# Designed miniproteins, single chains, continued (4), part 89

Each design is a single chain, and the fold is of that chain. pLDDT is the mean over its residues in the fold that is shown.

## One batch from the design tools (miniprotein)

Design m15076
Fold by ESMFold2-Fast:
Structure m15076 (fold): chain A 59 residues (1-59)
Amino acid sequence: SQTVTLITSGSPNSLPVSAEEAAEIVQKVSDGKATVVNIYDTTGIDGRTVSVVELKVEL
């Protein structure tokens, strides 16, 4: 199987994804097809702090 890394970003103190996208991520993790490998804060293009969640997804 091929592993792909997905990165999501957005507002501080929240998952930087829509509720629908968040549900899809949770479903992939629950199915064992995605693993959270890192969570960190970084600076977005607008100069605001954003949270990044890195996932490895099994295809």
Scores: mean pLDDT 58

Design m15077
Fold by ESMFold2-Fast:
Structure m15077 (fold): chain A 105 residues (1-105)
Amino acid sequence: SLQELWEELDRISQQIIDAVQQGDVDSALQLLSEYSRLAIQIFQSSTSLDELQAAYDRVLGLNDQIQATIDARRAQLTGRQYLLLGSGLGVVDLAAASMLNAFKK
C-alpha cells in the first residue's frame, strides 16, 4: 500500500541520517540509492497533480533533514563524498519536477 511505502521511506531516511552521523558513507550511499528508488516509486504511484505535489512536498521535508545532517558533518567528509551524498537527493528533485511538468500538459 502507499502507506507502507511511506513508512519504509521514513525508516530508510532515518537510517541514512544515522549512517552519516556515524561516518559510514558507504552505507549512507547504499541507503540513499534505496531511498531515491522508493521516493520515485511513490511519485509514480500518484494519479493526479495534487497527489504528486503532496508526495513531493513530504519528500522535500525528508530531503531537508538528510541534507542538514550531511552539512553538519561536512568537515568529516571528503569533497567527493559530500558531492555524492548531495547528488542522490538532487536526482529525486529532478524526477519529481519532470513528473509535475508532465501533469501540467
Scores: mean pLDDT 83

Design m15078
Fold by ESMFold2-Fast:
Structure m15078 (fold): chain A 81 residues (1-81)
Amino acid sequence: MEEELRRAYREALQELDSVATKAIEKARSLGNEEAVRKIVDVYGKGREALVEAYRRGATPEEIRELAQKFIDEIKKIEEEL
């Protein structure tokens, strides 16, 4: 359980980081500073939420669902570019 949770947490953070980085790069390439700020805000909230979930001993499934929520929010912003 603990090892699975740590793996899910690391994978969630890595995926969120990757998705956010790609979306920020795209927004910057388009000169959309507002989108960059929105993506950075969602990314920061997502990281904080994942840290808190991990601290409280959320399940691996809860960690993945939480990460997917923030990833989907970032992708939605990217789609509006």
Scores: mean pLDDT 86

Design m15079
Fold by ESMFold2-Fast:
Structure m15079 (fold): chain A 85 residues (1-85)
Amino acid sequence: MLQQLQQLDEAVQASPRVRKALEEIARELERMRAAGASLDDLIAALQARTAELEKTLDPQERAVLQAYRDYVLAIIQKKKAAELE
C-alpha cells in the first residue's frame, strides 16, 4: 500500500495538469461533504469529475488521474463497508 501511494504521488508531482485536476476534484468533494453529502454522492461526484477532467489531459496524464481515482474510490468503499458492519 505505502509503495503504491508513493509511486502515485511521484506521478502526480511530475504533471502540473494532473495535480490541478486532483485539486479541483478535492475542492468539489470538500464542498459536497460540507453540505452533508453521503459517501455514495462523493463516489458519484469523484467518477463524474474525473471523467470531465480526463478530456483535458493526454493519455499518460489520464492514466495517473484514473489510478488516483481508483485508489480514492477503494478507500471510500472500504470505509462504507466498515460502517455497515
Scores: mean pLDDT 75

Design m15080
Fold by ESMFold2-Fast:
Structure m15080 (fold): chain A 80 residues (1-80)
Amino acid sequence: SKEELIIGIEATTGLLIIYGVMQGLSDETLDRIIEVGEKIVKLAEEGRFDLAEKAVNTLLEGVRQGKIDEGIEKAEEILK
């Protein structure tokens, strides 16, 4: 459901913030992750599920590859 998707996005963003704090990411990078998460939630609320999914997958792929800054940049580009 839409509600379950939003909860999933918020939970994923929260876990990324915890991970980022543990890894010593800058406050600037953490703020960018929060902003990306908020924009993805807004897309899901507007019914733009394909864009929300693309942005989430792009961000998570960056994390999986150890390239979180690139993942954030690519997610931000999708969200323009």
Scores: mean pLDDT 83

Design m15081
Fold by ESMFold2-Fast:
Structure m15081 (fold): chain A 89 residues (1-89)
Amino acid sequence: KKKEELFKKALDYLNKLQEIASRVVKEGTPEEGKAATEVANAASRILAGINPDEAYEKAKEYAKQLPKYGDEFLKLIDEIRKLVEEIKK
């Protein structure tokens, strides 16, 4: 029951991150849109447990290319990673 609630919270953070990324793709430069998409893809991989450490480092690198939203993306990724780690306990 608790693990299902934690996973749902992680999905909610992923959905929020994807919503911000979609906005950057529509309103930002092509380079910003690509960086935001890569951050969203990395967050999805972290949640799925697919090379999560590599995905996290890649997400941090792309978030640095987004001065306006980079800090928010990093916070959302950290929350997803924290919840995934809590689920593993």
Scores: mean pLDDT 82

Design m15082
Fold by ESMFold2-Fast:
Structure m15082 (fold): chain A 61 residues (1-61)
Amino acid sequence: MTELLSEEEIKGLLYYMRGAFALKLGDPEEAIRDFKKAIELNPSMKEVAEEDIKRAEELLK
């Protein structure tokens, strides 16, 4: 467990939260983009963000 996050890790968390918000607003395309950016900036979020990306992709079908 990391007590202090780097600036990039914090940015990743913000992108993840934005993606989750975009899904709530019915914008899965924006959500997927934000989740992918979150993984790039904070790889520890990969597992959670990838699941949310799959859910967003299902909404695009």
Scores: mean pLDDT 80

Design m15083
Fold by ESMFold2-Fast:
Structure m15083 (fold): chain A 75 residues (1-75)
Amino acid sequence: SMTAVDRVVAEFQQALEEFGPSEEAAAFIKKIGSLPKEVRDQLAQMLLDDPSQSDYVIQLIRTFYETGEIQLEPK
């Protein structure tokens, strides 16, 4: 069975393959019910502001599922 994070990441990657880093892929992020609304909105905006951030958005989602926190600033 897939973990919750593996499923979410796979569904997001599928949206990126179908629509590219677009408003449709950003809308997918906003539907991830396991993420807090503030986090979802910020990740969706990050993707819309810089489409090259798609891999970084995936890393932030994985980090959130591992730690319960999301770092929206690079360290």
Scores: mean pLDDT 75

Design m15084
Fold by ESMFold2-Fast:
Structure m15084 (fold): chain A 78 residues (1-78)
Amino acid sequence: MKLTLSEAIDILIEYAKKNGKDTISKDEAREILREYAEKKGVELTDEQIDALVDEFDIDGNGEINIKELLKRYNIKIE
């Protein structure tokens, strides 16, 4: 079973909220997604994780900006 785009986004947003972060590095994002997939028993290849992380690096600066991620995917913060 594949990790959905929506699940991946939700995990990264929740991590950022819990840790008071506005950005997550691509390396941190890879680790977060890998750990979540392992906990759910979902097999993800490194290629699949890299594709998701690269998709979420909207600014291309090596960091995932949470505000840009939310804007890109039309997710509202409460």
Scores: mean pLDDT 76

Design m15085
Fold by ESMFold2-Fast:
Structure m15085 (fold): chain A 70 residues (1-70)
Amino acid sequence: GPAVATVTFESGSAAATAAGIAAKDWPGAVGGRADVERRVATVTFASREAAEALAQRLGASPGTLSARVE
């Protein structure tokens, strides 16, 4: 079913960049947005598996504070 990956970064610019790239280029992404002030990228997926794959990849990246799927 549909799922959302939420990733928190050390900088708002990193959140905006991650949301833009993931929404455009990540397999299964249907949309993405960033909250620059809270340093959060939110990417929506048609499948939970796709959301989990993004969260795992970004969670391992420098400058990422947390990644979760809901």
Scores: mean pLDDT 82

Design m15086
Fold by ESMFold2-Fast:
Structure m15086 (fold): chain A 117 residues (1-117)
Amino acid sequence: MTLTATAKVGDVEVTVTASDIGEGVRAVGVSGMLDAKNQSVGGAVFALTDDGVHGAGVSAKSDGSGEGVAAGTRVTVTLKGKLTKEHAGGAFGALLDVESGTAKASLQARTGEKGEG
């Protein structure tokens, strides 16, 4: 099973993909911040299981991807486009509900502009 969510603000797009869902994983969350100076995004992946919450770090550079593995679940974050001053201090997040098969992502620029997917 693969769950994917994408959020876009202007020309910047963040895609979160959970693949190889671990056994007993009920939901996957991702949260992070945009770094316009380094053209990157960094954050954390969380997997909710019956035994609790498992976490891992994740980072990606502009036009690249990075991955984290939590509770046997592989999560890939892809950052597309160039970060500007508009995106400095912006945040991204995603919630992927394994039981319902739903995925949602959000991306917010510092000025309050918001994209959801």
Scores: mean pLDDT 76

Design m15087
Fold by ESMFold2-Fast:
Structure m15087 (fold): chain A 66 residues (1-66)
Amino acid sequence: SALLAVVYGNIASAYWALGQEDLAIKAAQEACKLDPNSSACDALFKANRTLSKDEAQRALDRALAG
């Protein structure tokens, strides 16, 4: 499911922001398995975790603000 892949991508970003790298990578891999075209899969393929870190920061900011 594409929707579930997006959710796992956001979870991966959140774990990355919390410093839980192993859990972040695991969540990103699950997103990639669910949707190989997901942004999380692209980030994993390019070994570019900058996007995941940025998304995690934005997700955290939204959660903390309301």
Scores: mean pLDDT 65

Design m15088
Fold by ESMFold2-Fast:
Structure m15088 (fold): chain A 79 residues (1-79)
Amino acid sequence: DKEKAELLEEAISKLSEEEVEEIKERARERAAAAGETSPEGRNLALGEALAEKLRELGMEEAAKVAEELVAEGRAILAA
């Protein structure tokens, strides 16, 4: 759990300012398309956008961690 969080933090620290802005823009578009107005829904959209960008950059392990965290968050909200 902590090792996965550290892996994700390290991957995020390697992102350029432009890559971070792209992730934020994708997150905004996902949230808007899904009608997400809750902080939780917007945070999940951000996680989904982050995972997608990490995968595009070849950071497959970090992308998988982000995907797992999003899946866990969605499961918690559904429970």
Scores: mean pLDDT 79

Design m15089
Fold by ESMFold2-Fast:
Structure m15089 (fold): chain A 65 residues (1-65)
Amino acid sequence: DDLVNKGQEKSLEILEKKNEETLKENAEKLVNELKTNYGIELDTSLSPEELYGEAGRKKAEASLL
């Protein structure tokens, strides 16, 4: 039981790190897409979560215009 719990904790840590890295990559892709395709520049000093959310919002806004 203890070994299973330790394995689950390590799996969660690895998953969290992968999710953070994936979120950062996706945020950077959206920022580059917005700049290249729509001419929209974003503040890259934001956290990956904030940057991804803001980039998603700007992309939706650009698609409505």
Scores: mean pLDDT 72

Design m15090
Fold by ESMFold2-Fast:
Structure m15090 (fold): chain A 75 residues (1-75)
Amino acid sequence: DEARLRELMFRLMVENNRDRELSEEEFEEIVEYLKRESKARYEFLQELKERGVSEEDLRRVAAELYEDVEELKAL
């Protein structure tokens, strides 16, 4: 069940980043970064936005996705 898996991933990302606050500028920079470096992660974030996920939760997800890409690039 892809929808169920997507929902669980979203909830885990929000929970892991509950205490993190990104500025609007930082969020926009991360979105552009993901668009360049990880099309799949950018599209995941866009899907959440289209589903009506709150701006606060979108920022938390974006922070997690950014760190995932940076960790992969450090390998």
Scores: mean pLDDT 79

Design m15091
Fold by ESMFold2-Fast:
Structure m15091 (fold): chain A 68 residues (1-68)
Amino acid sequence: SLVQEAIDVLAEVYRLAKELNDQETLARVKKLHEELHDAIVANDTEKMERILEELKRLYEELQKKKAA
């Protein structure tokens, strides 16, 4: 499900940001977690999809940072 995918990606982004001690990304993930919760409660599928795409982008950025 979209909800489960978004939760799973959010958890991975949080884990990787914490591993890298990336405080800026951790703060951004916290805000996205709050926005995701609001979107789930509102059953706003379009907002959930946008949040998931942003989380996937953050994950790619963190992976590049880890590889450097």
Scores: mean pLDDT 87

Design m15092
Fold by ESMFold2-Fast:
Structure m15092 (fold): chain A 97 residues (1-97)
Amino acid sequence: SLEEVIEELSEILVELDRLLRNNGAAQRELAALSAQLFGLSVHIKLNAPKEVLIKQLEKLRDAIDDFLAANPDLPPESKALLEEMKKLIDEAIEKLK
Protein backbone atom coordinates (compact mmCIF):
# COMPACT_ATOMS: atom_id res chain seq x y z
CA SER A 1 0.00 0.00 0.00
CA LEU A 2 1.02 3.65 -0.34
CA GLU A 3 1.00 3.96 3.48
CA GLU A 4 3.53 1.09 3.69
CA VAL A 5 5.77 2.91 1.17
CA ILE A 6 5.62 6.08 3.32
CA GLU A 7 6.60 4.00 6.39
CA GLU A 8 9.58 2.48 4.51
CA LEU A 9 10.68 5.94 3.28
CA SER A 10 10.46 7.27 6.86
CA GLU A 11 12.65 4.38 8.13
CA ILE A 12 15.27 5.09 5.43
CA LEU A 13 15.31 8.81 6.40
CA VAL A 14 15.95 7.85 10.05
CA GLU A 15 18.92 5.67 8.96
CA LEU A 16 20.26 8.47 6.70
CA ASP A 17 20.02 10.93 9.63
CA ARG A 18 22.10 8.49 11.72
CA LEU A 19 24.71 7.96 8.96
CA LEU A 20 25.03 11.70 8.15
CA ARG A 21 24.84 13.04 11.75
CA ASN A 22 28.07 15.07 11.42
CA ASN A 23 27.19 16.54 7.97
CA GLY A 24 25.23 19.75 8.66
CA ALA A 25 24.35 20.41 4.99
CA ALA A 26 23.01 16.86 4.55
CA GLN A 27 21.06 17.17 7.84
CA ARG A 28 19.22 20.26 6.49
CA GLU A 29 18.38 18.42 3.24
CA LEU A 30 17.12 15.38 5.20
CA ALA A 31 14.92 17.68 7.35
CA ALA A 32 13.41 19.12 4.14
CA LEU A 33 12.76 15.58 2.78
CA SER A 34 11.15 14.59 6.11
CA ALA A 35 8.85 17.64 5.91
CA GLN A 36 7.82 16.72 2.34
CA LEU A 37 7.17 13.10 3.38
CA PHE A 38 5.03 14.28 6.33
CA GLY A 39 3.00 16.48 3.96
CA LEU A 40 2.45 13.50 1.66
CA SER A 41 1.30 11.34 4.62
CA VAL A 42 -1.28 14.03 5.57
CA HIS A 43 -2.62 14.10 1.98
CA ILE A 44 -2.96 10.28 2.01
CA LYS A 45 -4.86 10.41 5.34
CA LEU A 46 -7.22 13.06 3.86
CA ASN A 47 -7.86 10.89 0.75
CA ALA A 48 -6.36 13.44 -1.65
CA PRO A 49 -6.87 12.72 -5.40
CA LYS A 50 -4.27 10.39 -6.98
CA GLU A 51 -3.09 13.25 -9.25
CA VAL A 52 -2.12 15.30 -6.15
CA LEU A 53 -0.33 12.29 -4.61
CA ILE A 54 1.58 11.58 -7.86
CA LYS A 55 2.68 15.24 -8.09
CA GLN A 56 3.93 15.19 -4.48
CA LEU A 57 5.77 11.88 -5.04
CA GLU A 58 7.39 13.30 -8.22
CA LYS A 59 8.45 16.42 -6.27
CA LEU A 60 9.98 14.20 -3.54
CA ARG A 61 11.76 12.18 -6.26
CA ASP A 62 13.18 15.40 -7.77
CA ALA A 63 14.36 16.60 -4.33
CA ILE A 64 16.27 13.32 -3.84
CA ASP A 65 17.83 13.64 -7.33
CA ASP A 66 18.90 17.22 -6.49
CA PHE A 67 20.37 16.02 -3.16
CA LEU A 68 22.41 13.30 -4.94
CA ALA A 69 23.61 15.73 -7.64
CA ALA A 70 24.63 18.37 -5.05
CA ASN A 71 26.49 15.80 -2.88
CA PRO A 72 28.57 13.56 -5.21
CA ASP A 73 30.96 12.65 -2.34
CA LEU A 74 28.32 11.10 -0.06
CA PRO A 75 29.35 7.72 1.43
CA PRO A 76 28.32 4.73 -0.75
CA GLU A 77 25.87 3.42 1.90
CA SER A 78 24.07 6.81 2.01
CA LYS A 79 23.85 6.94 -1.80
CA ALA A 80 22.42 3.39 -1.84
CA LEU A 81 19.70 4.40 0.66
CA LEU A 82 18.76 7.48 -1.40
CA GLU A 83 18.58 5.28 -4.55
CA GLU A 84 16.33 2.82 -2.63
CA MET A 85 14.04 5.76 -1.71
CA LYS A 86 13.85 6.72 -5.41
CA LYS A 87 12.97 3.11 -6.34
CA LEU A 88 10.17 2.97 -3.73
CA ILE A 89 8.78 6.33 -4.95
CA ASP A 90 8.87 5.20 -8.61
CA GLU A 91 7.04 1.95 -7.70
CA ALA A 92 4.41 3.96 -5.77
CA ILE A 93 3.86 6.33 -8.74
CA GLU A 94 3.47 3.36 -11.14
CA LYS A 95 0.84 1.73 -8.87
CA LEU A 96 -1.14 5.00 -8.60
CA LYS A 97 -1.24 5.46 -12.40
Scores: mean pLDDT 87

Design m15093
Fold by ESMFold2-Fast:
Parts: structure tokens; C-alpha cells; sequence
Structure m15093 (fold): chain A 83 residues (1-83)
């Protein structure tokens, strides 16, 4: 599972670079923390499908989709802290 986590982080960094995402370091840190919560196999697959989808969007729409994903990570991390 560690190798898959590293591959997902590396792939996301490439996606963020391609779409010129402004807060790349903050996004990668949130993603790392979310993965550290023990995300399911289905959750990992869903993230890979999301990244493929984002790569097929224009840069503006891709950045908006990534902002939505960032909000999801922040809310899930907060909920995990509260439980």
C-alpha cells in the first residue's frame, strides 16, 4: 500500500503542475494527511479516476475541481479529528 500511496502523491503533483494549481504544496500536504487516515481501496480507485478526469478538463475547470477536492480533504480531516 505504501508504494501505491507514493505513486498517487507523485501523480497528483504532476496533475497540479499541468493545470498550474497555485497552492500545490498545501494540496499535496492535505492529500498526504487524507491518505494517512487509511483510505479504502475504493477511495484510492476513486482518487485515480478523479485525476484522470481532471487531466481531460481545461485548466480553469480542472483548478475548480481540485479546489472542490481540497475542501473534501479538509472536511474529512476535521471529522476524523472530532471522532
Amino acid sequence: MEALKEQILALMEQVLDRVKYPDKEEFVELLRKWLDLGVSEEGMQGLLEFMITVLNLDDETARQALEGLKDVFEKRLKRAEES
Scores: mean pLDDT 78

Design m15094
Fold by ESMFold2-Fast:
Structure m15094 (fold): chain A 53 residues (1-53)
Amino acid sequence: SMEELIKKTRENLKKALESRAAESPVARIQYLIATNDKEGLEKLEKEAEEKAK
């Protein structure tokens, strides 16, 4: 089904980016964006706000 295809594709992309994230902070950020992790993005935004203070 389409749901299974989407889930499997997302899982494969996560594994590829997760492997890169272990070596690169930039890849870690890309992982959060690609997986559409709202909580991770909010955490990045809060860190930027704290640095601006």
Scores: mean pLDDT 73

Design m15095
Fold by ESMFold2-Fast:
Structure m15095 (fold): chain A 91 residues (1-91)
Amino acid sequence: MLEELKKAAEKFAERIKEAESEEELLEVVAEAEKELKELYEEIAKEKGVDDPEVQEAKREVLRLLLEALLEAFKKLGVDEEYIEAVERTLK
């Protein structure tokens, strides 16, 4: 399941980058949150939330999504304040 979580995150990261409007971006983010949460909960039930592999996968997924979100925000001309907030989180 860890590979499925990573592949799903990579798929959603690409869809986030390809969003042509804020409305489309919001829809993709909502779908990503739902599907990734379901996959994460299944892995957490099997391995435990404190498992090092689960924690590593969570960090990788969050970084991929935040980097994609930053690219989408810059592409769509989202307010600089939101771009700076995401960049600060990625440090």
Scores: mean pLDDT 77

Design m15096
Fold by ESMFold2-Fast:
Structure m15096 (fold): chain A 81 residues (1-81)
Amino acid sequence: DEERIERELARIRELAERIRGASLEEIARIQQELIQRVGPGTAAFLISLALEYLETPDPEEAERQARRKIEGRLANDRLRR
């Protein structure tokens, strides 16, 4: 579980960096690429987390929040919705 959380957290950090320097057109392209790769629901989740990560001023707080949301999603996935 910790390895999966770290992997997803790394994905969120990478996505946040891509969005930070991106134009609106580039952000839309990133969203489309994610939808094709992981589907619209997961893409929306990842983008929402990346935006929240970018908007959180304290990097440690940003990472802690993202980690908790990833943990919640993984717990829900285990329940097989």
Scores: mean pLDDT 78

Design m15097
Fold by ESMFold2-Fast:
Order: sequence, then structure tokens, then C-alpha cells
Structure m15097 (fold): chain A 63 residues (1-63)
Amino acid sequence: KKSAIYVEGGNLKEIQEIADKFGGTVEKLSDTEYKVTVPTEKVLEAVQALVKKGFKVTGVSGV
């Protein structure tokens, strides 16, 4: 099962590197908003990594 993490701000290169680390994918929603899809068991670690890099996490949902 996968989960989507919604984030804003930061650098696309950094978000892609985090997604790749957790076996996930990145979708650009707007100039400032991204959707990162990762395995549900990796959500907490991915959220922590995104926040540490300066991304604002705005939501998390199941997919």
C-alpha cells in the first residue's frame, strides 16, 4: 500500500532525492506544491526527511 505526502516550498532536486531514497515518486502540482508517493511503511521517515530539508508538509493521504 502507498501513501501520498503533500509538500510545498524547497528545491525539486532535493525532494526527488528524498523520494528516490524511499522508493517513491514525485509529481509537481504547482510551482510551489509537490505530491510525493511512498510506501505507507516509509511515510514517517519520508515526512521527517522532507521537513528537515525545509519542505512544509501540508497533508498525508492513502492512495
Scores: mean pLDDT 79

Design m15098
Fold by ESMFold2-Fast:
Structure m15098 (fold): chain A 101 residues (1-101)
Amino acid sequence: MEGVELGERGAELGERAIRLAEEGRGKEAGRLAAEAGNLAALAVEVGGDDEEARELGARAGRLAIEAGLLALKVGGKEAIPPAIAGILNGAGALFLAGVAN
């Protein structure tokens, strides 16, 4: 299912974003966090009733939030907009997946 593929890609980008933030590359981490969050939300939305897509979307959403928060901590002002986008889209994915209240 397309939702599963989107969730897997979102999780991959979220994990990469966390690694970039740990290396002090906050701007790049923020950008990937934004992409991960967007893919996470899209995975849940496109996946619909697909439990695997929902679970992967939720995982990607959690990773996007973590990466976004780390990017805000280590990145300059250029990291702020994409990091916030990653956090918000990640939170939206968790809400849509039914794991956030």
Scores: mean pLDDT 85

Design m15099
Fold by ESMFold2-Fast:
Structure m15099 (fold): chain A 87 residues (1-87)
Amino acid sequence: DEFKEYLDYYKKNYKNLKPLSEEEREAVIQYVREFAEKLLPNAKNAAQEFMLQLLIKGPKPKREVEPSKEAKGIAAYNVELMLKNAE
């Protein structure tokens, strides 16, 4: 499970993560949408379904995307926060 793998990576490494480049920040936007699409079938309630749909329909990258473990980890963490905030 790629989502759980990168979420765990972020939780272990967040204190030592370097600031993201602009291209890595665009990668976060892309991976948030990809993780939201993968998690949508497993939404536990209507609020989680709504939040995941918002993330899927959210802004697209506006510039070149640079994939990194840091960007994927931050994206997984952002999706987890949105799901936890959904009641």
Scores: mean pLDDT 80

Design m15100
Fold by ESMFold2-Fast:
Structure m15100 (fold): chain A 73 residues (1-73)
Amino acid sequence: MSPEEAAERARRAAEEAGLEVTSVSVLPDGDVLVEAVAAGQRFTLVLPRDLPEEELRALLQTLADGARQTAAL
């Protein structure tokens, strides 16, 4: 998978999870840096380029849900 394809998948998965993506960049090693906001909380994530789509979606959904739960408490 190309670094650009990995970045596009990460952005899409984050947006589908309900995160407000502020920045996506590809690091020199091919990992993807994602900056996002959920429930007023800022997150910075470094995602391996070879992370499976299913694991990526599960991780981002868990983070989004956790942020909303914490903000509501």
Scores: mean pLDDT 76

Design m15101
Fold by ESMFold2-Fast:
Structure m15101 (fold): chain A 66 residues (1-66)
Amino acid sequence: MTPEQASEVGKVVYEDLLKQGKSPEEAAEAARKVSSLAMEDKEKALKYARELGVSEESLKKIEEIL
């Protein structure tokens, strides 16, 4: 996984959580955590994003990036 792919994953998480009404601070923390996990373990990153309540549409986008 490239840093660019990890950044794109984080962006998807950030935008999805903002649409759900999360604060920019909370969304940024979640995005950072998911992108960091994606660099280590793609399966754990997807699981964590799902646990955070990222939408199924956004989870599909993340899977396509990974």
Scores: mean pLDDT 81

Design m15102
Fold by ESMFold2-Fast:
Structure m15102 (fold): chain A 72 residues (1-72)
Amino acid sequence: KEKEEEIEKLKEERREAVIRGASEVARYMGEGVKARMDGNEEEKKRYFEEAQKAGEEEDKTLEELKKKIEEL
């Protein structure tokens, strides 16, 4: 049962990571769209770059958690 509890904890961490990453990407994308509407090309570019970076961080975290679950 200890391994089952560890797997459940890692699955919960993965779920939370997905929610956090998706929320962060959505937030930056929203700011980027607003900057575009305001004609601010530099801010738009910065926010879309932040969104891409947030997505890459999410993918990395999910891969690490997936490996931990598979190794158990």
Scores: mean pLDDT 81

Design m15103
Fold by ESMFold2-Fast:
Structure m15103 (fold): chain A 85 residues (1-85)
Amino acid sequence: LSPVEQNVGVIVKDVSDALMNDPTLSSDERAALTKVVDVALEGVEQGLSVDEIVKKMNEVLKELGQDNISIVEVDGLYRIRVDRP
């Protein structure tokens, strides 16, 4: 696996973990997270960088009205962040 595939794989696993284990996620939030996994995998197939893929994922979350969910860099790793009121 390329370094991009490995790094995106970590992001995809983090999103999958949230979908399986976070009971606070709404159905709309779950649909948006499922969509951004598809965006991430398509970006890898297109040869995009990790930063380009993360940018596209965040753009899709915003377009779907899920501004409270983002992919952010924490200690050099990209992680899912879900903001609650």
Scores: mean pLDDT 82

Design m15104
Fold by ESMFold2-Fast:
Structure m15104 (fold): chain A 64 residues (1-64)
Amino acid sequence: SDEKIKRLEELLRKNEEEAERIRQYLAEHPDLDPLIRGVLELSARSSEFIAERIRKKIEELKKE
């Protein structure tokens, strides 16, 4: 369904933007406290993982 794909593309963009924002912050702050860096890296990876799963779902739906 085109509507389902559109909603998933919106969710994908949100997760990609969040991951990019965190990655940019990490790149701009090399001297961050290791604990804070670790938490932010985990958050970026989480958003990246969700984005990957959404991309796979969109690909699946486009084959229908």
Scores: mean pLDDT 88

Design m15105
Fold by ESMFold2-Fast:
Structure m15105 (fold): chain A 86 residues (1-86)
Amino acid sequence: SAAERLLREMEEAVESGDEERIREMEEREAALFAALAPLAEEARAAGLSMEELLARAEADPATAEGGRLLRVAAERARAVRAALEA
């Protein structure tokens, strides 16, 4: 997906130390997350869990890419935390 490609490109940019490319990737990530903002506010008001928010985001074509990006980012954040605690 476009979201998974963005995360791969972002990882490659960070690994290479290319600050300009990192900024470009951050802007693209911000745009995808901005598309989630209305759904995130609705989920907060309704008391939805993160899993329920992600399921709803991925079900709607308008938010699907942002939802996939958030899911992968959350999984990677958990993996990094686990590695740092090891």
Scores: mean pLDDT 73

Design m15106
Fold by ESMFold2-Fast:
Structure m15106 (fold): chain A 68 residues (1-68)
Amino acid sequence: APETLVFRKSTAEESARRLADFVARHGGADGEAVRQALLDMLPDYETAFAAARAIAESAGARLVEVED
């Protein structure tokens, strides 16, 4: 089963960092570039989450949104 990652709205920056770290280790992508791109999108949360979900899925993970 794919790994499940959480993207928590109240700690979106931390969630972006954890996703970038996962992608660097498992997806073969540049983790710092992914982290920076997600942080740049965070002022538009819906766009940032959509991008994060696509990135997670491309790396073999399922991303779950938590609004708290």
Scores: mean pLDDT 80

Design m15107
Fold by ESMFold2-Fast:
Structure m15107 (fold): chain A 76 residues (1-76)
Amino acid sequence: SRSEFDKLVEEARRVGRRALEALRAGDMETYLRLHREFDRLVREAMRVATTPSERDTVRDLRREYGDEARRIFAER
């Protein structure tokens, strides 16, 4: 069985991928909704993180998402 932290990170990855797909498709309404959900999940994952490695995982996930979103925005 996965920890609560692992479940939140997995869900954040799923929601983040869907948000970026919506952004690439130009669906700004869906992107903004999913972006808010991604941010909520990332904050919750950071709140339940108990180890430095878990905190690094959340920071890396947020950075990778942000970098890709910025790349997509720069192409518009």
Scores: mean pLDDT 88

Design m15108
Fold by ESMFold2-Fast:
Structure m15108 (fold): chain A 80 residues (1-80)
Amino acid sequence: SSLRDEIIFELEELIWMIEEGSGSVEGLKERLDRILELAKKDPNISEEIIEKIEEAKRLVESDREKALELLKEVLEELKK
């Protein structure tokens, strides 16, 4: 779906930003909120995927490595 493609694109950009150490915490959280809104609009995206994105948003300030791991898991699930 076009929503899935948009979510994948936004996730890949976000993962890249986190790995490069770019972006403010506020900016990363705003990007995650945008991804969540897209994910909630796609009926083919499971509640488990949405929960992982919400967990990554909670962790992006305190535990960036765990946030990154969760986002990479979400990306892999969406690409299958």
Scores: mean pLDDT 86

Design m15109
Fold by ESMFold2-Fast:
Structure m15109 (fold): chain A 87 residues (1-87)
Amino acid sequence: GEEYTKKAREALRKGDLETALFNAQRAFNAGDLEGAKKIYEEIVEKFPDSPLTAGALYMLSRALEKLGKKEEAEEYKKLSEKKLKEL
């Protein structure tokens, strides 16, 4: 599972958000929820104004739900919905 989070981190270093999101999604689907969560958090932190960050916020909320962090998940889901409306 860690190989996808490594690829996502390499993509983020290059500013390639599409590849970072793709590999974070693969990590999530492989059960690396903590790794995927960290990549989505980095996207939100480093690229807050990107149109792709609404998707990262939504996926972060889903990873947090599966990790049992329901209150944090709901907060990020609301942020995703707000950002989508601002696009």
Scores: mean pLDDT 83

Design m15110
Fold by ESMFold2-Fast:
Structure m15110 (fold): chain A 90 residues (1-90)
Amino acid sequence: ILPEKTKKDIDIFAEALVDDYLGKIDPNKNKEAVKAYFRLKLEYYTASPEYRQALVEYAVERVKEIGKKRGLSSEDVAKLVKLVEIELKP
């Protein structure tokens, strides 16, 4: 199971990714998202295969939820999901 701090970092990353896709860049939120992103990449790099899969799956789920809540189409949500998979994998 993912630690709560990792889930929080994923939430920050996912929300910032959706906001950026919508052109809603907040410099303060972006700074925290960049920090969360690098922490997540470091966790992924040092993680077991099972942990890596759980991390990516949770990030994908959160991006889908936030994207749908913000009114993104299924096609746009699918593009963001693919971007998450690319960005988090080494």
Scores: mean pLDDT 79

Design m15111
Fold by ESMFold2-Fast:
Structure m15111 (fold): chain A 87 residues (1-87)
Amino acid sequence: MSPEEKLEQALAEAQKQLEENPQARTLEVEIGDFTLVITFEKTTIRLVVRDKNGNVLLEAVLDMTDPEKAAETARAFREGAIALLAS
């Protein structure tokens, strides 16, 4: 399974978890040996990738009040996550 496929499966699982529990403030999804943590805040979404030892390897905060900036940050996070999974 490619790094890109692993990330897409993790995002699909996160979406499924949110559909099953729309009130969830935090979602945790496994992506290979890493964990993606998604935290929903009042105006931001925080994305964190942790390794198996709990070390934060990648973090991004999406400002939902600025959709263009949020989209740019999400693209940069996706590129970083794919590079990390390919390592």
Scores: mean pLDDT 82

